Designed miniproteins, single chains, continued (3). Designs and how they scored, part 102

Each design is a single chain, and the fold is of that chain. pLDDT is the mean over its residues in the fold that is shown.

## One batch from the design tools (miniprotein)

Design m11759
Fold by ESMFold2-Fast:
Structure m11759 (fold): chain A 64 residues (1-64)
Amino acid sequence: SELEKEIEKLEVIIGLLEVAISSLEMLKERNPSLAEELEKAIEELRREIEELRKKLEKLKKELE
C-alpha cells in the first residue's frame, strides 16, 4: 500500500539522518575550529528527525 511505502521511506530517511549526525559529531571532535557551525547543523538535523518521527508515528497508527 502507499502508506506502507511511505512508512518504509521515512524509516530509511530517519536512519540516514542519524548516520549523518554521527558523522558530523566525529567531524566536530576532529575540527574544533568548525564546532559552532557543525553543532548548528547537528541541532537542525535533530529537529528534522523529531518532525519525521512524529509523522512516522501518525502513519503507523493509521496503518494499525
Scores: mean pLDDT 86

Design m11760
Fold by ESMFold2-Fast:
Structure m11760 (fold): chain A 59 residues (1-59)
Amino acid sequence: SAADLQETKERGRASLARLLEEGKISEEAYRAAVAAMDAATSAEEAQRALVRALIDGGA
């Protein structure tokens, strides 16, 4: 639902911000992930944006 998508995006953005603050992802990875999160049309796409940031941004 739209509510589930919005909640997933809000949680995803919060997680991305925390990862950036902790230095676990780069600013470039954060920017790309936020753009992908904003463009997501489903909770699955929003979740994939978060996972991709973790893979591409470092570990």
Scores: mean pLDDT 79

Design m11761
Fold by ESMFold2-Fast:
Structure m11761 (fold): chain A 61 residues (1-61)
Amino acid sequence: SLLEKGKKALDEGRYAEAARYFEEAIKQDPNNKEAWKLLAEAYRRMALGPIADEYEQKAKA
């Protein structure tokens, strides 16, 4: 799945690639809270804290 590919990329330090997989997962299912949370994590790992905070808020909804 896209989430599995994204998690693998995240674990391997490929944060930009991980974000791409999570963005595709969200396009397929915008209500996938796990995908929003993981996208926020990828952006946080890239030192994009303000963007990560926004996506984390979307995951809570």
Scores: mean pLDDT 79

Design m11762
Fold by ESMFold2-Fast:
Structure m11762 (fold): chain A 80 residues (1-80)
Amino acid sequence: MVEEAVRRLEEALERLLEAAREYGRAGGKDEKAREALEEAAREAEKALAEVLAVAPPEVAAEAVRRAQEARAEAGRLVAE
């Protein structure tokens, strides 16, 4: 179960980065890309919450770190 929750988070973070890259590529002017990015961010938060609900502290800490790294990269991609 923990492995499944972590896998779902990895998939959600990957989708977040894809959405951020698409929005950045559109120059931050595509309303549809912005909505997709917001949805991907929401799904990533949901997936992180699921990991935090089931994972031991060390796995939870790693998941938070991965999510923070992905959010930072998404911000950079949006700025491109």
Scores: mean pLDDT 83

Design m11763
Fold by ESMFold2-Fast:
Structure m11763 (fold): chain A 62 residues (1-62)
Amino acid sequence: MSEEELDLETAIAFALIVNAIVKKYPDADPEVAKRIAQRIIDLYPGAKEAAEEVLKTAEEAA
């Protein structure tokens, strides 16, 4: 994996997707969630913005 242009948005999107999967499927391994998150980001670059919106919503709910 190339970390030359690892934006904060990419990191947040990755972590947020992993967290969302783990919350919906607490019985699933986090490593599986990480693989799914990586593929989602790779296939849908727009997911970065969507993840940031979800993060804001989570903060407001907390």
Scores: mean pLDDT 65

Design m11764
Fold by ESMFold2-Fast:
Structure m11764 (fold): chain A 91 residues (1-91)
Amino acid sequence: KKQELAELLQKLLGRSDLSEEEAQRIIGAAAVAVEEAKKLGVSTPEIKQAEELLEEAKKLLSEEEIEELRRRFLEEEARRAAEAEALRAAE
């Protein structure tokens, strides 16, 4: 039911061009941002918006699925950073 997640985010963010993959990345990014803000004790309107997105996503996804999207987002960022570093180190 990944299409339902994309439709939900399209409505919440006012974007009609969101793919299922982009919706999953947005939820992963929101989960990372909320976790980091909690560690820092930060509460901004942007973090509250991310918390709202996660709450809506929890209606469609389990906590385990959201954690998987968070982990995937972090892995993708680490992979892209490693690829950029490898290109700089390449002869």
Scores: mean pLDDT 75

Design m11765
Fold by ESMFold2-Fast:
Structure m11765 (fold): chain A 80 residues (1-80)
Amino acid sequence: MDELIEEAVEEAAKKYNLPEEKKEEVKRALTTLVQSTPADRLKTLLAALSRWLESRLSEAEDPKLTAGLAEALRILAERL
C-alpha cells in the first residue's frame, strides 16, 4: 500500500508541478484516508472524493493543490 501511495503522489506532483511541502500534504491526506477507511469501501470512496474535488476546482483556495490531490486519489483508486 505505501508504494502505491508514493507512486500516486509522485505522478500527481509531476503533472501539477507541486512543491515538496504540498506533495507531503497530499501524501498525508491519502495515508489518513487509507488508514481510516474500511478496505471494502476504500476504492469507491477514493474515486468519489477525486470526482468531488475536481467539481470544486473553480471554488478552491488552492486549485493546483486540489487538482493534485484529486489526481492522486484517482490514480490510487484505479490501482486498487
Scores: mean pLDDT 83

Design m11766
Fold by ESMFold2-Fast:
Structure m11766 (fold): chain A 66 residues (1-66)
Amino acid sequence: MEEEAEEIVKRLKGGIYGNVFEDAERAIELGHPEAVEAARETLEKLLNSDDPEIQQRAKELLEKLR
């Protein structure tokens, strides 16, 4: 479980990629503090995206963290 969280954190810190939302959702589900923090930081960055679809999905996932 912690290994999975560590891999997700590494990917989220590495930048924006195709599976970013899937990793963010998994981090929230796992509830590991470091993974949840990495997901929140990444989702907050995605709110600044020029793509409305990306902004919408980031907002939905951030609602689960608040």
Scores: mean pLDDT 75

Design m11767
Fold by ESMFold2-Fast:
Structure m11767 (fold): chain A 60 residues (1-60)
Amino acid sequence: MEELIERAIEAIKKGDLEGLLEALRELEAKGVPRETALRILELAKQGKEEEAIELLESLR
């Protein structure tokens, strides 16, 4: 799970929305709520990288 969170953070920092989507789907499969995954995706799409990363860090 922690490695998936790290992958998602890296994807956000690089603007890699496809990599972010894949990491979020894997996080959902490991028990992260869909609503949380969607919120992270929406924040990243809006360019709110710091908020998206903070939300991901809260899942550790």
Scores: mean pLDDT 84

Design m11768
Fold by ESMFold2-Fast:
Structure m11768 (fold): chain A 66 residues (1-66)
Amino acid sequence: MRMEKAREYQRKALEYEAAGDEEKAREYLLKAVSLVLGIPVETIRAMTPEQQEALVAAEREKRTVT
């Protein structure tokens, strides 16, 4: 399921962040956002930082039970 794989990528992002590898942490975060929102990760990478931040916020909203 997309949500299961997204959680796996989120876990990896946290692991890399804890290890001090912010670059890999960001890559896995964008992959998680891609799966949750159904947007290709390549499309997200082509976006501006402002647009990427908006997608991260939208992903957080979809994770919340509402």
Scores: mean pLDDT 74

Design m11769
Fold by ESMFold2-Fast:
Structure m11769 (fold): chain A 69 residues (1-69)
Amino acid sequence: LSDFELSALIQRALEAGRLSPEEALILVRVLLAGMSYREVAELLGVSPSTVRRRVRRALKRLGLTREDI
């Protein structure tokens, strides 16, 4: 997947209500902005493991795995 295709999938899922705004924002920061799990975790006040878990769940809602990216 290109960054453009991933961005379009995230936007469509957000518009369709398949992703929450928080989930979409986490995916954008990690996958498009290149932020680490640690950096996103610090920003949100959660653990890096929580960010990793949320990314995986959000990707599954898009029909994707991390291996697809």
Scores: mean pLDDT 79

Design m11770
Fold by ESMFold2-Fast:
Structure m11770 (fold): chain A 61 residues (1-61)
Amino acid sequence: SSYLEQAKKAYEAKDYETAAKYAEKALEVDPNNLEAWEILWKSYVMLGKLEEAEKLAKEAR
């Protein structure tokens, strides 16, 4: 499966650590993948990694 598909499945399973890991890998392959970016951001928020979430949002500008 693609990294994005693995990230989506992990997020649906509420495994936010795994979802973030695969979303990061998906963004390494395609930095413009908005779906991977959204999963990574939401995963950081769910994990309480608010500083990482804010940094990611600023980098998207």
Scores: mean pLDDT 84

Design m11771
Fold by ESMFold2-Fast:
Parts: C-alpha cells; structure tokens; sequence
Structure m11771 (fold): chain A 73 residues (1-73)
C-alpha cells in the first residue's frame, strides 16, 4: 500500500465515512453486508501495514467501529 501521513490517513478515512453515511440509506441489507465485509478486509490490511504506528492503528479501529454502526443499523 502507499504510505500515508497521519493527516492524509485521517482525511481519507473521514471522506470514506462521509460517503458511506450518504450512500447507506440507498443500499439494501445485502449490499450493506457485502460492503461492510469488503471495508473490514481493507481496513484490516491497512491496520497491518501501519501496525508499528499506534496512533494510525487507533484511528483505523475507530473508523471501522463508526462504519459498522452506519452499515449494521
């Protein structure tokens, strides 16, 4: 993966969350489940990539929790 600064990572994750909040009401339950699974895998890989940076790992974990709340409703 491309290495991102903490600020770049934060902006990317915030944009992802904003987009998901906008799109989530338009998705079926099946689409939400598939999207959540895809995002969980992506964020798991991202967390492994940044595993030596506790601040980035925490940010990724918090973002995943927020996304779960948006998609699992």
Amino acid sequence: MKELSLEELKEMLEEMVKRLKEVAPLLSEEQKKELLESIEEMLKELKEYYKDDPEKVKLIEETLEEIKKILEK
Scores: mean pLDDT 80

Design m11772
Fold by ESMFold2-Fast:
Structure m11772 (fold): chain A 108 residues (1-108)
Amino acid sequence: MSEVLREIAKITGLPESFIALLEPAERVALLLLTYYENPSIPVERIKELIAEELGIPKSLLTDESVREMAERVKEVYEEAIEKGLSPAAALTRMAELVEERVAELVAE
């Protein structure tokens, strides 16, 4: 396992083997959800992990863009759970939001 996957596993509290099975956007979604619930985690570290996972320059990520993505991921998660979606389906929706937001950042 890469050091990045190991760090994401530690931050999220999920098994390294589980994190390794996920797509990059799904790992970023869980990382952002964890950051929303634990804002004491340094935002610079969150930016580094997002940039490494998605293969984008860290310079595209601002503190505000990361916080906004984390808030939106949390909203999508809560809506999915309220609708009775499985955890896997909720994760897919969160990952789709991450991909949309990153595409917007790359286009600007």
Scores: mean pLDDT 85

Design m11773
Fold by ESMFold2-Fast:
Structure m11773 (fold): chain A 70 residues (1-70)
Amino acid sequence: MSPLEELRRLFEEALKRIDEAKTPEEIQAVMDEFSARLAELLPRLTPEQREEAMRLAGEVFQKANEKLAA
């Protein structure tokens, strides 16, 4: 699997898990896991793919933070 395909799969899974999360602890666990896996993936990406990664990461963090704040 390409690093970009891994990123998109990671993004889709994170969004789904945040949507299904019922407690702040579950949301935080998803964010922590997503951040850790993204950090491992970033060195394997091209500069252009890193731009896409930052955009997708922004969407995950925004969704998680909005749900945590609600």
Scores: mean pLDDT 81

Design m11774
Fold by ESMFold2-Fast:
Structure m11774 (fold): chain A 62 residues (1-62)
Amino acid sequence: SRRLQEELQRLVREAQRLLEEADRLEELARQGVPGAGERAEELRRQAEELFERANELAAELG
C-alpha cells in the first residue's frame, strides 16, 4: 500500500540521518571528545532498528 511505502521511506531517511550523525560523532571521538564514541554506537544501534523495521515493511509489501 502507498501508506506502507511512505512509512518505509520515512524509516530509511531517519536511519540515514542517524548514521550521518554517528559519523560526525565518531570524528569527534577521534579528536578526544568524551562520550562521543558511545553516542555514535547508540545512534548506529537505533539506525539498525529502523532498517530492520523498514525490511519488515518491505517484506509485507512484496
Scores: mean pLDDT 87

Design m11775
Fold by ESMFold2-Fast:
Structure m11775 (fold): chain A 62 residues (1-62)
Amino acid sequence: VEKYEERLKKEPNDAAAWIGLGEALYKQKKYEEAREAFEKGLELAEPPLSLFAQQGLKKLDA
């Protein structure tokens, strides 16, 4: 997670980094933080990246 946090500190509008952070947090079972990261990625991403954020959010609903 730290490498994504460093990247987002420098480039807070990097949608791919937000989505990657969400996946890493989901793997660590930090579901609320993962959801927030995916939501940020979805706000910033255009298709096809936005589809990865949507899939991450769907996993959290299961």
Scores: mean pLDDT 75

Design m11776
Fold by ESMFold2-Fast:
Structure m11776 (fold): chain A 58 residues (1-58)
Amino acid sequence: SLAERLLQHDLGLSPEQIATVRELTRRGASPAEVAAATGLSPRQAAGAIEALRKLEGL
């Protein structure tokens, strides 16, 4: 998807991190919860959540 391309190339997320962010975003997790689960910074987690919500309607 376009979101996966942006998350990999612009935010530097691995496919495994993207899968985890997508699942947690669907469950309404906070950026802090996503960061803790993935090892991303809170800033990267927030950016990934917003990208998925905007581009995939999560």
Scores: mean pLDDT 82

Design m11777
Fold by ESMFold2-Fast:
Structure m11777 (fold): chain A 63 residues (1-63)
Amino acid sequence: LVEEANRLLTLAVILAAQGRHEEAVRLAEEGIRLLEEAGDFESARRARDSVNAYLASHGGPLV
């Protein structure tokens, strides 16, 4: 779960940097959900903050 979440979050950041905000948000939400399901709420919060920073910098919606 955590490895899958990290892969989704990495891809979400890449997509956000490319301006593909809708896809980035979808993958980020899924990755954060997997971290929360794994009980890793601290990593989930950090991931959400990190992704939101990238999305805000590129004019996209927040997760």
Scores: mean pLDDT 75

Design m11778
Fold by ESMFold2-Fast:
Structure m11778 (fold): chain A 70 residues (1-70)
Amino acid sequence: MSLEEQARAAVEAVAEQARLDPERAEAIAAAEEDERERELLRLAREAGLTGDEALLEEAVRRVVELAREE
């Protein structure tokens, strides 16, 4: 799976977990960027995403960067 595919998979998995735990999703949205990335990575792991942790961190960072660029 490419970095882009991992980023999309992570976003979808996080979105599903956020649907199951909206209170946590709101807390993550309100967090500082660095803490948000950390919590998003944690949420992705809890959603069952597997793989190299460094690659997942990079995928999450890419998604955050894309959101920032609009």
Scores: mean pLDDT 64

Design m11779
Fold by ESMFold2-Fast:
Formats: structure tokens, sequence, C-alpha cells
Structure m11779 (fold): chain A 77 residues (1-77)
């Protein structure tokens, strides 16, 4: 893994955490906020898998499933 790949992965994870906390803080999070979190999580998962970080990729996928479930709930309103 290059330093650039590791730094990118860390940045994506931190952004995903920040977006997830913002979603949890809001009673009615915007669709755009939830979609951004999904996008960032998918990028982090892809990079984690490319780097062979299988345990991290699995944890990120679990978080993605929770966020995708929230998006579907918001779309039904």
Amino acid sequence: ATKEQINRLIALILRAIGLRLEIERQENPSLELVEEAIKVLKEAIKLAEELGLDSLAKKLKETLEEVEKLLEELKEK
C-alpha cells in the first residue's frame, strides 16, 4: 500500500464517521446527506478491499447496510 492510498482511506473513514454522526444527530436527515454517506462508504470499502483489509471492509459494509436501510426509510416518506 502506498502512503497516498492509506491517507485516502483514513480520510474516507473519517468523513464517513462524521457524516454518520451528523445523520444520527438529525431527526430528519436530508436525502442528500444520507446519499453522500453511502457514496463515501462505498469508496472506503473499495479501497479497503484493494488494500486487503478484509476485517475493515466487512465493518464498513455493515455500516453501509445500516445507512442504505435509513435511505429507503426516508424515500418512503
Scores: mean pLDDT 82

Design m11780
Fold by ESMFold2-Fast:
Structure m11780 (fold): chain A 50 residues (1-50)
Amino acid sequence: SGEDMVAPEDVELAERAGIDPLVFLTLKALARSGNEVAEKEYKEAVEKAA
Protein backbone atom coordinates (compact mmCIF):
# COMPACT_ATOMS: atom_id res chain seq x y z
CA SER A 1 0.00 0.00 0.00
CA GLY A 2 1.16 3.53 -0.78
CA GLU A 3 0.57 4.74 2.77
CA ASP A 4 3.64 3.02 4.19
CA MET A 5 6.79 5.04 3.62
CA VAL A 6 10.26 3.62 4.24
CA ALA A 7 10.87 4.40 7.92
CA PRO A 8 14.38 5.66 8.83
CA GLU A 9 14.71 2.82 11.35
CA ASP A 10 14.03 0.23 8.63
CA VAL A 11 16.63 1.87 6.36
CA GLU A 12 19.23 1.77 9.15
CA LEU A 13 18.46 -1.88 9.97
CA ALA A 14 18.67 -2.85 6.29
CA GLU A 15 22.00 -1.03 5.84
CA ARG A 16 23.48 -2.70 8.94
CA ALA A 17 22.29 -6.08 7.62
CA GLY A 18 23.71 -5.31 4.15
CA ILE A 19 20.30 -5.46 2.47
CA ASP A 20 18.49 -3.00 0.22
CA PRO A 21 15.85 -1.13 2.31
CA LEU A 22 13.07 -1.89 -0.19
CA VAL A 23 13.98 -5.60 -0.14
CA PHE A 24 14.01 -5.48 3.68
CA LEU A 25 10.51 -3.92 3.73
CA THR A 26 9.28 -6.52 1.23
CA LEU A 27 10.61 -9.33 3.46
CA LYS A 28 8.96 -7.70 6.49
CA ALA A 29 5.59 -7.47 4.71
CA LEU A 30 5.77 -11.04 3.35
CA ALA A 31 6.79 -12.38 6.78
CA ARG A 32 3.71 -10.72 8.30
CA SER A 33 1.51 -12.33 5.64
CA GLY A 34 2.79 -15.83 6.54
CA ASN A 35 5.50 -16.43 3.96
CA GLU A 36 7.87 -18.78 5.82
CA VAL A 37 10.88 -18.10 3.58
CA ALA A 38 10.47 -14.33 3.97
CA GLU A 39 9.99 -14.73 7.75
CA LYS A 40 13.29 -16.63 8.02
CA GLU A 41 15.16 -14.12 5.84
CA TYR A 42 13.68 -11.16 7.72
CA LYS A 43 14.63 -12.65 11.11
CA GLU A 44 18.19 -13.34 9.90
CA ALA A 45 18.48 -9.75 8.62
CA VAL A 46 17.31 -8.32 11.98
CA GLU A 47 19.78 -10.55 13.86
CA LYS A 48 22.62 -9.51 11.50
CA ALA A 49 21.75 -5.84 12.12
CA ALA A 50 22.05 -6.31 15.90
Scores: mean pLDDT 77

Design m11781
Fold by ESMFold2-Fast:
Structure m11781 (fold): chain A 62 residues (1-62)
Amino acid sequence: SLEERTQEAAKRGVEILREQGIEPNAEAIQASLKAAREALEQGRDMATAAAVGAQAGLAALS
């Protein structure tokens, strides 16, 4: 489902942030989920959705 794919993309995005030493808070996780879902709805692949989710999560932390 789209929900399952969104959760997987957001999880991968969180792992990208953690590899860079960044621990996302609740707001960052929410931003990552939203961005990943939009990317998937637009037909982008899982890797792109994860990257977009990571960027949105990082932006929410600032």
Scores: mean pLDDT 84

Design m11782
Fold by ESMFold2-Fast:
Order: sequence, then C-alpha cells, then structure tokens
Structure m11782 (fold): chain A 78 residues (1-78)
Amino acid sequence: KDKEEADKWLKKADEYEKKGIESYRQGNLKEAAENFRKAAFYYGKAAQYYIDSGDEEMALNALQKAAEAGRKAIELEK
C-alpha cells in the first residue's frame, strides 16, 4: 500500500515538475515557481511513503528531487 501510494505521489510530482519547466520556457516565472513548489511538496510526500515502506533508495531519490524543485521555486520567486 505505502509503496503504491509513494509511486502515485511521485508521478504527481513529476507532472508538476514538467509543468514548471514548460511555464519557465514560456517566460511565466510566477507560474513556473508555483509548479516547482507543488512538485517539491509532492516529492516530499512520496519520500515519506517510501520511508514508511522501507524503500530507502527511492526515498532518497524523492528527497533529492524535492530539494531541487524547491530550490528552483525559490530562485524564481521575486
């Protein structure tokens, strides 16, 4: 259950990251930051479920993606 939930949230985070990249390419910096912030949130949520399921490698991967997405959001906020 927890791994299945983690995979669901990881997919949702990936979708927001793609939206953030697309918004950035279009010059919509505020929208890009919003999408990267949502990606960071859902990557963090996925990581928690991976931790709960004992999937340490996937948890670490999700945490790294969360940190990267969060950093991008901060860099775009002005």
Scores: mean pLDDT 86

Design m11783
Fold by ESMFold2-Fast:
Structure m11783 (fold): chain A 90 residues (1-90)
Amino acid sequence: SVLEEAREALRALREGDYAAFVEHLTRVAAQLFGEDFAAEVGAALREAIAAGDWDALASILDGLVFLARRRGAAPEVVELLEEMAELVRA
């Protein structure tokens, strides 16, 4: 489910497993917004992480939060995405 993928993404981010984080978050994006958009999100996430650009990563996550709210995603999914954004700002 999209909720389980979002939970796994947050877990991976907390553990510093950026490869797993990108994989799970890309699957969240695919389920909410479709495969083409998810591929672009995955590429942007990998680029930000490779550059150590946590501000760019936070901005990508903020964009996903905004789009998830607009699409009427479950509140629990939105909250997990917000927690990921806060974690990368810390």
Scores: mean pLDDT 90

Design m11784
Fold by ESMFold2-Fast:
Structure m11784 (fold): chain A 60 residues (1-60)
Amino acid sequence: SAMEEAIRAAIERLAAASPELAALARQLKDQGLSDAEVFERLLRRLPGAVAAAELEAVAA
């Protein structure tokens, strides 16, 4: 779906911006978390304004 594609793109964008977020995303995927669950966990590591912008981008 468009939302699943947007979430995947957001995870890739965040991982490209931060080696720490890239490592966390890989660890969570290895634990069997879905892309949506990985995205939620990555958002918790971001400043509120950045997290809100990423959520808006996925929801559009």
Scores: mean pLDDT 84

Design m11785
Fold by ESMFold2-Fast:
Structure m11785 (fold): chain A 58 residues (1-58)
Amino acid sequence: MLAVATAPVPATSEEELALRVGDRVEVLEEVDENYWLVRNLATGEVGRAPKSALELLE
């Protein structure tokens, strides 16, 4: 499942993926109620990102 970052995500921990507005990610897994495990499609990096900063694509 694909998503796009609609808000900047600062990496506040080693588990968190830093994202800029417009970054496209693949949603790999739901971590908890607030976070997805995602892969950045441009860099290939994997980390957690808040669901509130992501919009699901088709």
Scores: mean pLDDT 80

Design m11786
Fold by ESMFold2-Fast:
Structure m11786 (fold): chain A 56 residues (1-56)
Amino acid sequence: KETEMKVILVYEKYRQEGLSREEAIKKAAEETGVSVEFAKKVYDDFEARRQAELAA
């Protein structure tokens, strides 16, 4: 879903700028117009997939 990808991209941008995970999730939610809970779920699902790929 386009919204989920945008949440991840905005989150990664703010993390690269030195924000904490919590702050980056909040900023991603604000910029994409979704709830913080939704942004957290999107990130958790993305990170789980990323960790599975890296661990293989």
Scores: mean pLDDT 78

Design m11787
Fold by ESMFold2-Fast:
Structure m11787 (fold): chain A 86 residues (1-86)
Amino acid sequence: MTVKIIVKNGTTAQKMAALALGVDMELQGAEVKTEVEGDTLIITIENASEEQVKRAIEFAKGLEKDGAKVEIKREGDTLIITITGP
């Protein structure tokens, strides 16, 4: 499964947290690609395990508790998590 994490207008803390998650998943054997387009950070995790998918969802829910807007969408084998900062 592919997980795509999109951070729009994120705070420095939110962007750093997303980058840290990506690094952690790469260390766990996932293929991780990071792209920056202006104020948008995109992290693509390919061949994510069920545990990595669960961790990505829990991460997004954590940021939602901290005031971010979180939208989760599934398109076939891709889970798209959009996190919008204040």
Scores: mean pLDDT 83

Design m11788
Fold by ESMFold2-Fast:
Structure m11788 (fold): chain A 97 residues (1-97)
Amino acid sequence: LAERVRELLEEAIRVLSEAALEAERRGDMDAASALTLHVATLSVLLRELERGADVREIAREAARVLREAARVAREAGLEEAAERLERLARELEELAE
């Protein structure tokens, strides 16, 4: 369970980082900043998971962050990133019970 949550967090960090760079390329600095802050939040959650934090609590918090990030991505016109983030959020919600 912890390993699967870690894999999903690592994928989410990659998706968010790519989305932040694309937002920056389009000149949407507000979206780029928001997505970069979400990368920082997920990185903290990943570190907490590695230090033995409750896996289901980490999964629930990560899913919440990803749903907010998906909204930011969609509003910025990054539809593919938004869809990927929503899928990752659903998978994390399932693992959280």
Scores: mean pLDDT 87

Design m11789
Fold by ESMFold2-Fast:
Structure m11789 (fold): chain A 73 residues (1-73)
Amino acid sequence: MAKEKQMEAIIKNYLMSQGYSQDEADKLINDYKEGKKLTPEQQKLIKEAIKKSEIVLKSADIGKETSRKIAAE
C-alpha cells in the first residue's frame, strides 16, 4: 500500500513545517490513526495535512510531483 506510506510521510513533513517536532508529529499521526480525541487545532492541522497529501498523490498520478521534501519509499 504505497499511498498510505506516502501519505504518512507527507503529513509528517507538513506537521513539522507547522512547528511540530518529530515526536509531536509522530504522536499526532498515531493519535489520529487510533481514533483518539484531538483538539480542534489538531483536527484542523490533520485535515489540512491530509488534503495536501491527496494533492501530492494526485500530482504523482500525472507523472510529476512538486513538494518540499518527502521521506520516500
Scores: mean pLDDT 70

Design m11790
Fold by ESMFold2-Fast:
Structure m11790 (fold): chain A 87 residues (1-87)
Amino acid sequence: GEAFRERLRKEFEENMKKFEELAKKSPKFQAMKPEEQQKVIEDAKRQGEALMLQRLRDAGLLRPEEVAALERLIEELRKRGLAELAK
């Protein structure tokens, strides 16, 4: 139960910190405008949150109120991915 949720939250927080540190060292990221940098970090956050909620669902720990949030995140990520591919 709770221990599994805390582990997933810590993994999410650690992965986000590592992503931000690696992104800041990336020449591509450094060449971006601040608003573009913010979007990259926001996309990583949404992907990590969706993965966390999917793992909670698979473990039978996803709360009813979190189901709608997960569905919304998956839809947003799909729309954003398609927009990025459209170039």
Scores: mean pLDDT 77

Design m11791
Fold by ESMFold2-Fast:
Formats: C-alpha cells, structure tokens, sequence
Structure m11791 (fold): chain A 91 residues (1-91)
C-alpha cells in the first residue's frame, strides 16, 4: 500500500539519519529525529496527509541544517533527502 511504502522509505531515511547523527555525537539531533519520526508515523495512521507533509518538511530542514553545519556529509544528506521526498510522493 501507499502507507506501507511511505513507512518503509521513512524508516530507511530515519535509520540513515540517526546513524549519521550518532557517529557525529549529535544527541539533540537524534532526539528531534525520534520525535519527528513518531509524529510522521502517527500522521500516517490517522490518514493526516497534511501533517505528514509538514513533519517531513521539518525532517528535511533538520537534514539540510546538519549538512550545512558539516555534521552530515553532502552525499549522505542528499540520499536521506531523496528518501524523504520519495516517502512524501508515495503518501
């Protein structure tokens, strides 16, 4: 289903993001990703497409800021952003 595809893409994106933040010692970033991931999954369960898109935009902003700060490599950030964009398109 579209929901299952979106959840799988979100899972891959957030696993990559959490791994990169853990390697960088960014505990605050990891906590924020965990919160946003819970909100995104709750939005899928509720059928709230607008909230899902809003939460994914917040995740994208977090990734962009961490890339710009040199916490995540450009290549890893680009891959995570691609997965988040695909998750948004599927749902």
Amino acid sequence: SAEEEAELLLSEATERLIGALEAAGDAAGRAEVARLTREALAAIKAGDKEKFKKVLEELKRLVQRRRDAGIISEAEADEILKLLEEAEEKY
Scores: mean pLDDT 89

Design m11792
Fold by ESMFold2-Fast:
Parts: C-alpha cells; structure tokens; sequence
Structure m11792 (fold): chain A 83 residues (1-83)
C-alpha cells in the first residue's frame, strides 16, 4: 500500500541519518576508546539487520553497504589494538 511504502521510506531516511552519525562517532572513538568504537559497530550491525528486513531493494542494498562499513571499522579497530 502507499501508506506502507511511505512508512518504509521514512524509516530508511531515519536509518540513513543514524548510520552517518554512528559511523562518524565510531571513527572518532577508534583511537580514543576502542570499547566505545566496538559498541558503535554493534549498533551498526543491528541497523544492517533491520535494513535487511525491510521490503525494498534500496534497503537491502544499504544493508550490504553497512555490512561493508562494519567490516572496515572492525579491521581499523584490530589494527589499533595490535599497535
């Protein structure tokens, strides 16, 4: 329905804004507080799961992109922890 599509589109906008905020926070915390960076990565994983459950191809594509960002952030965290 048009109402369900509009609700999905609004949720996508909200999740996109949240992803941007969390990624920026994770990048800042990687060198200052690795435990906080890991918490932000976990939040991104939950957002990717929600995106993967939404009934649009755009949401599924965004979920895959967020999973790639999570992998990138985890590699950066590992490098910092190993010195």
Amino acid sequence: SAAAQAETEQRLRELMDRITEIVNKALLEIRENVDKAREYVEELRKIAEELGSLPTEKAKQLAAQVEGVVDFLEERIEEVEEG
Scores: mean pLDDT 85

Design m11793
Fold by ESMFold2-Fast:
Structure m11793 (fold): chain A 113 residues (1-113)
Amino acid sequence: MTIEDLEKLAKEKGVEISNLPKELSEELIELLKEGIEEGKIKKIYGETMNGRPVLVVEVSVEPEEAREFLRRLAEAAPDSISITVTSNGENVGSVAKGKTFAGKPNNGTAAAA
């Protein structure tokens, strides 16, 4: 599955996509596609923080399910990308695989399901 396939699906399902990192793994793209197909994802966008790509995924599911989804996305993500998940305007968590700074994970708990 390609980033272009993901963007096409998002347009079909009314999911907003912008500024995606080029370094998305095939596994990560497949999980994002599944989330869009299941109606779990509202918006996907890329940011840069301190020179590191961050993938932000806004979901419409309950915070507990959003934490499980964050865990799956983080597992599939390459070490060069951080993942952040928000649910209904609330920050669920953020994970930087293979790299940790002063806190782990930043912006909430990703390891507890």
Scores: mean pLDDT 74

Design m11794
Fold by ESMFold2-Fast:
Structure m11794 (fold): chain A 76 residues (1-76)
Amino acid sequence: LKKGDELFEQGKLEEAIKEYEKAIKTNPNNSIAWYNLGLVLYKLGKTEEAIKYFEKALELDPNFGRAKDNLEKLKK
């Protein structure tokens, strides 16, 4: 996660995606990694993919307020 977050902050979006994907492969129930992957995809203009990953994060953690808020904004 930390390496992915650092890459995202540096604007290295493709590299950030790879690191978040590695985190998900290690722990598929990591709601934060799914959420962060959604944020990167949204920043790349891939809104439909971002929605899917925010939904996955919320499915894994129903109390994940930021995922819920982003999902509501993108679906309306």
Scores: mean pLDDT 80

Design m11795
Fold by ESMFold2-Fast:
Structure m11795 (fold): chain A 98 residues (1-98)
Amino acid sequence: LKNSMLDLISRAPIWGQAWNQLGQLYLQQGDYDLAIDYFQKAIRLNPRNALAWNNLGQAYFAQGDYDTAIAAYEKALALDPSNEVARANLARARAAKA
């Protein structure tokens, strides 16, 4: 309830970048469920946003949901095969599941 930054962001145009940035903020705070919600909002605005898919994978990985993290990273790589960060994250998630 005490987050004035959300009030400021809610007045901005609803952009996928703003949702993705909110997701990253909550991910850094350890609020993984909120991070997931905001990354999903970014994906809803642009389903081809490889960055948002990669970030969604990171949030699920942080929760220990490696299967869902792997699926999200695979989508990020399908959208942008040159995404080195998503490729590294996918390898890490597969290793953690094994």
Scores: mean pLDDT 81

Design m11796
Fold by ESMFold2-Fast:
Structure m11796 (fold): chain A 96 residues (1-96)
Amino acid sequence: SEAERLLEEIRELLERAREEEDPREQLELLREALLKAQELLKLPDADLEELLELLRELLELAVELLRRAPKELILEAIGLVLEAIGLILDVERRLS
């Protein structure tokens, strides 16, 4: 399904982001994962529990990125952290 494909792509992006040493490239990988997570959330067959676990991993990586971000990436990294928190809260609300 489209949902299963997006979920697999999110996992692959997060695995790549975890190993990425360049802050700019890590930001791009995490941003792409967040966009795919937003698309997945629009689908009726999305595994919300699995998405929630991936979003928690994304948030962890985004916070680590923010801690080491060069000044030119700080605002983008803050934006990513806030977007991830917002999506986590949306998913948790849907599971309640």
Scores: mean pLDDT 89

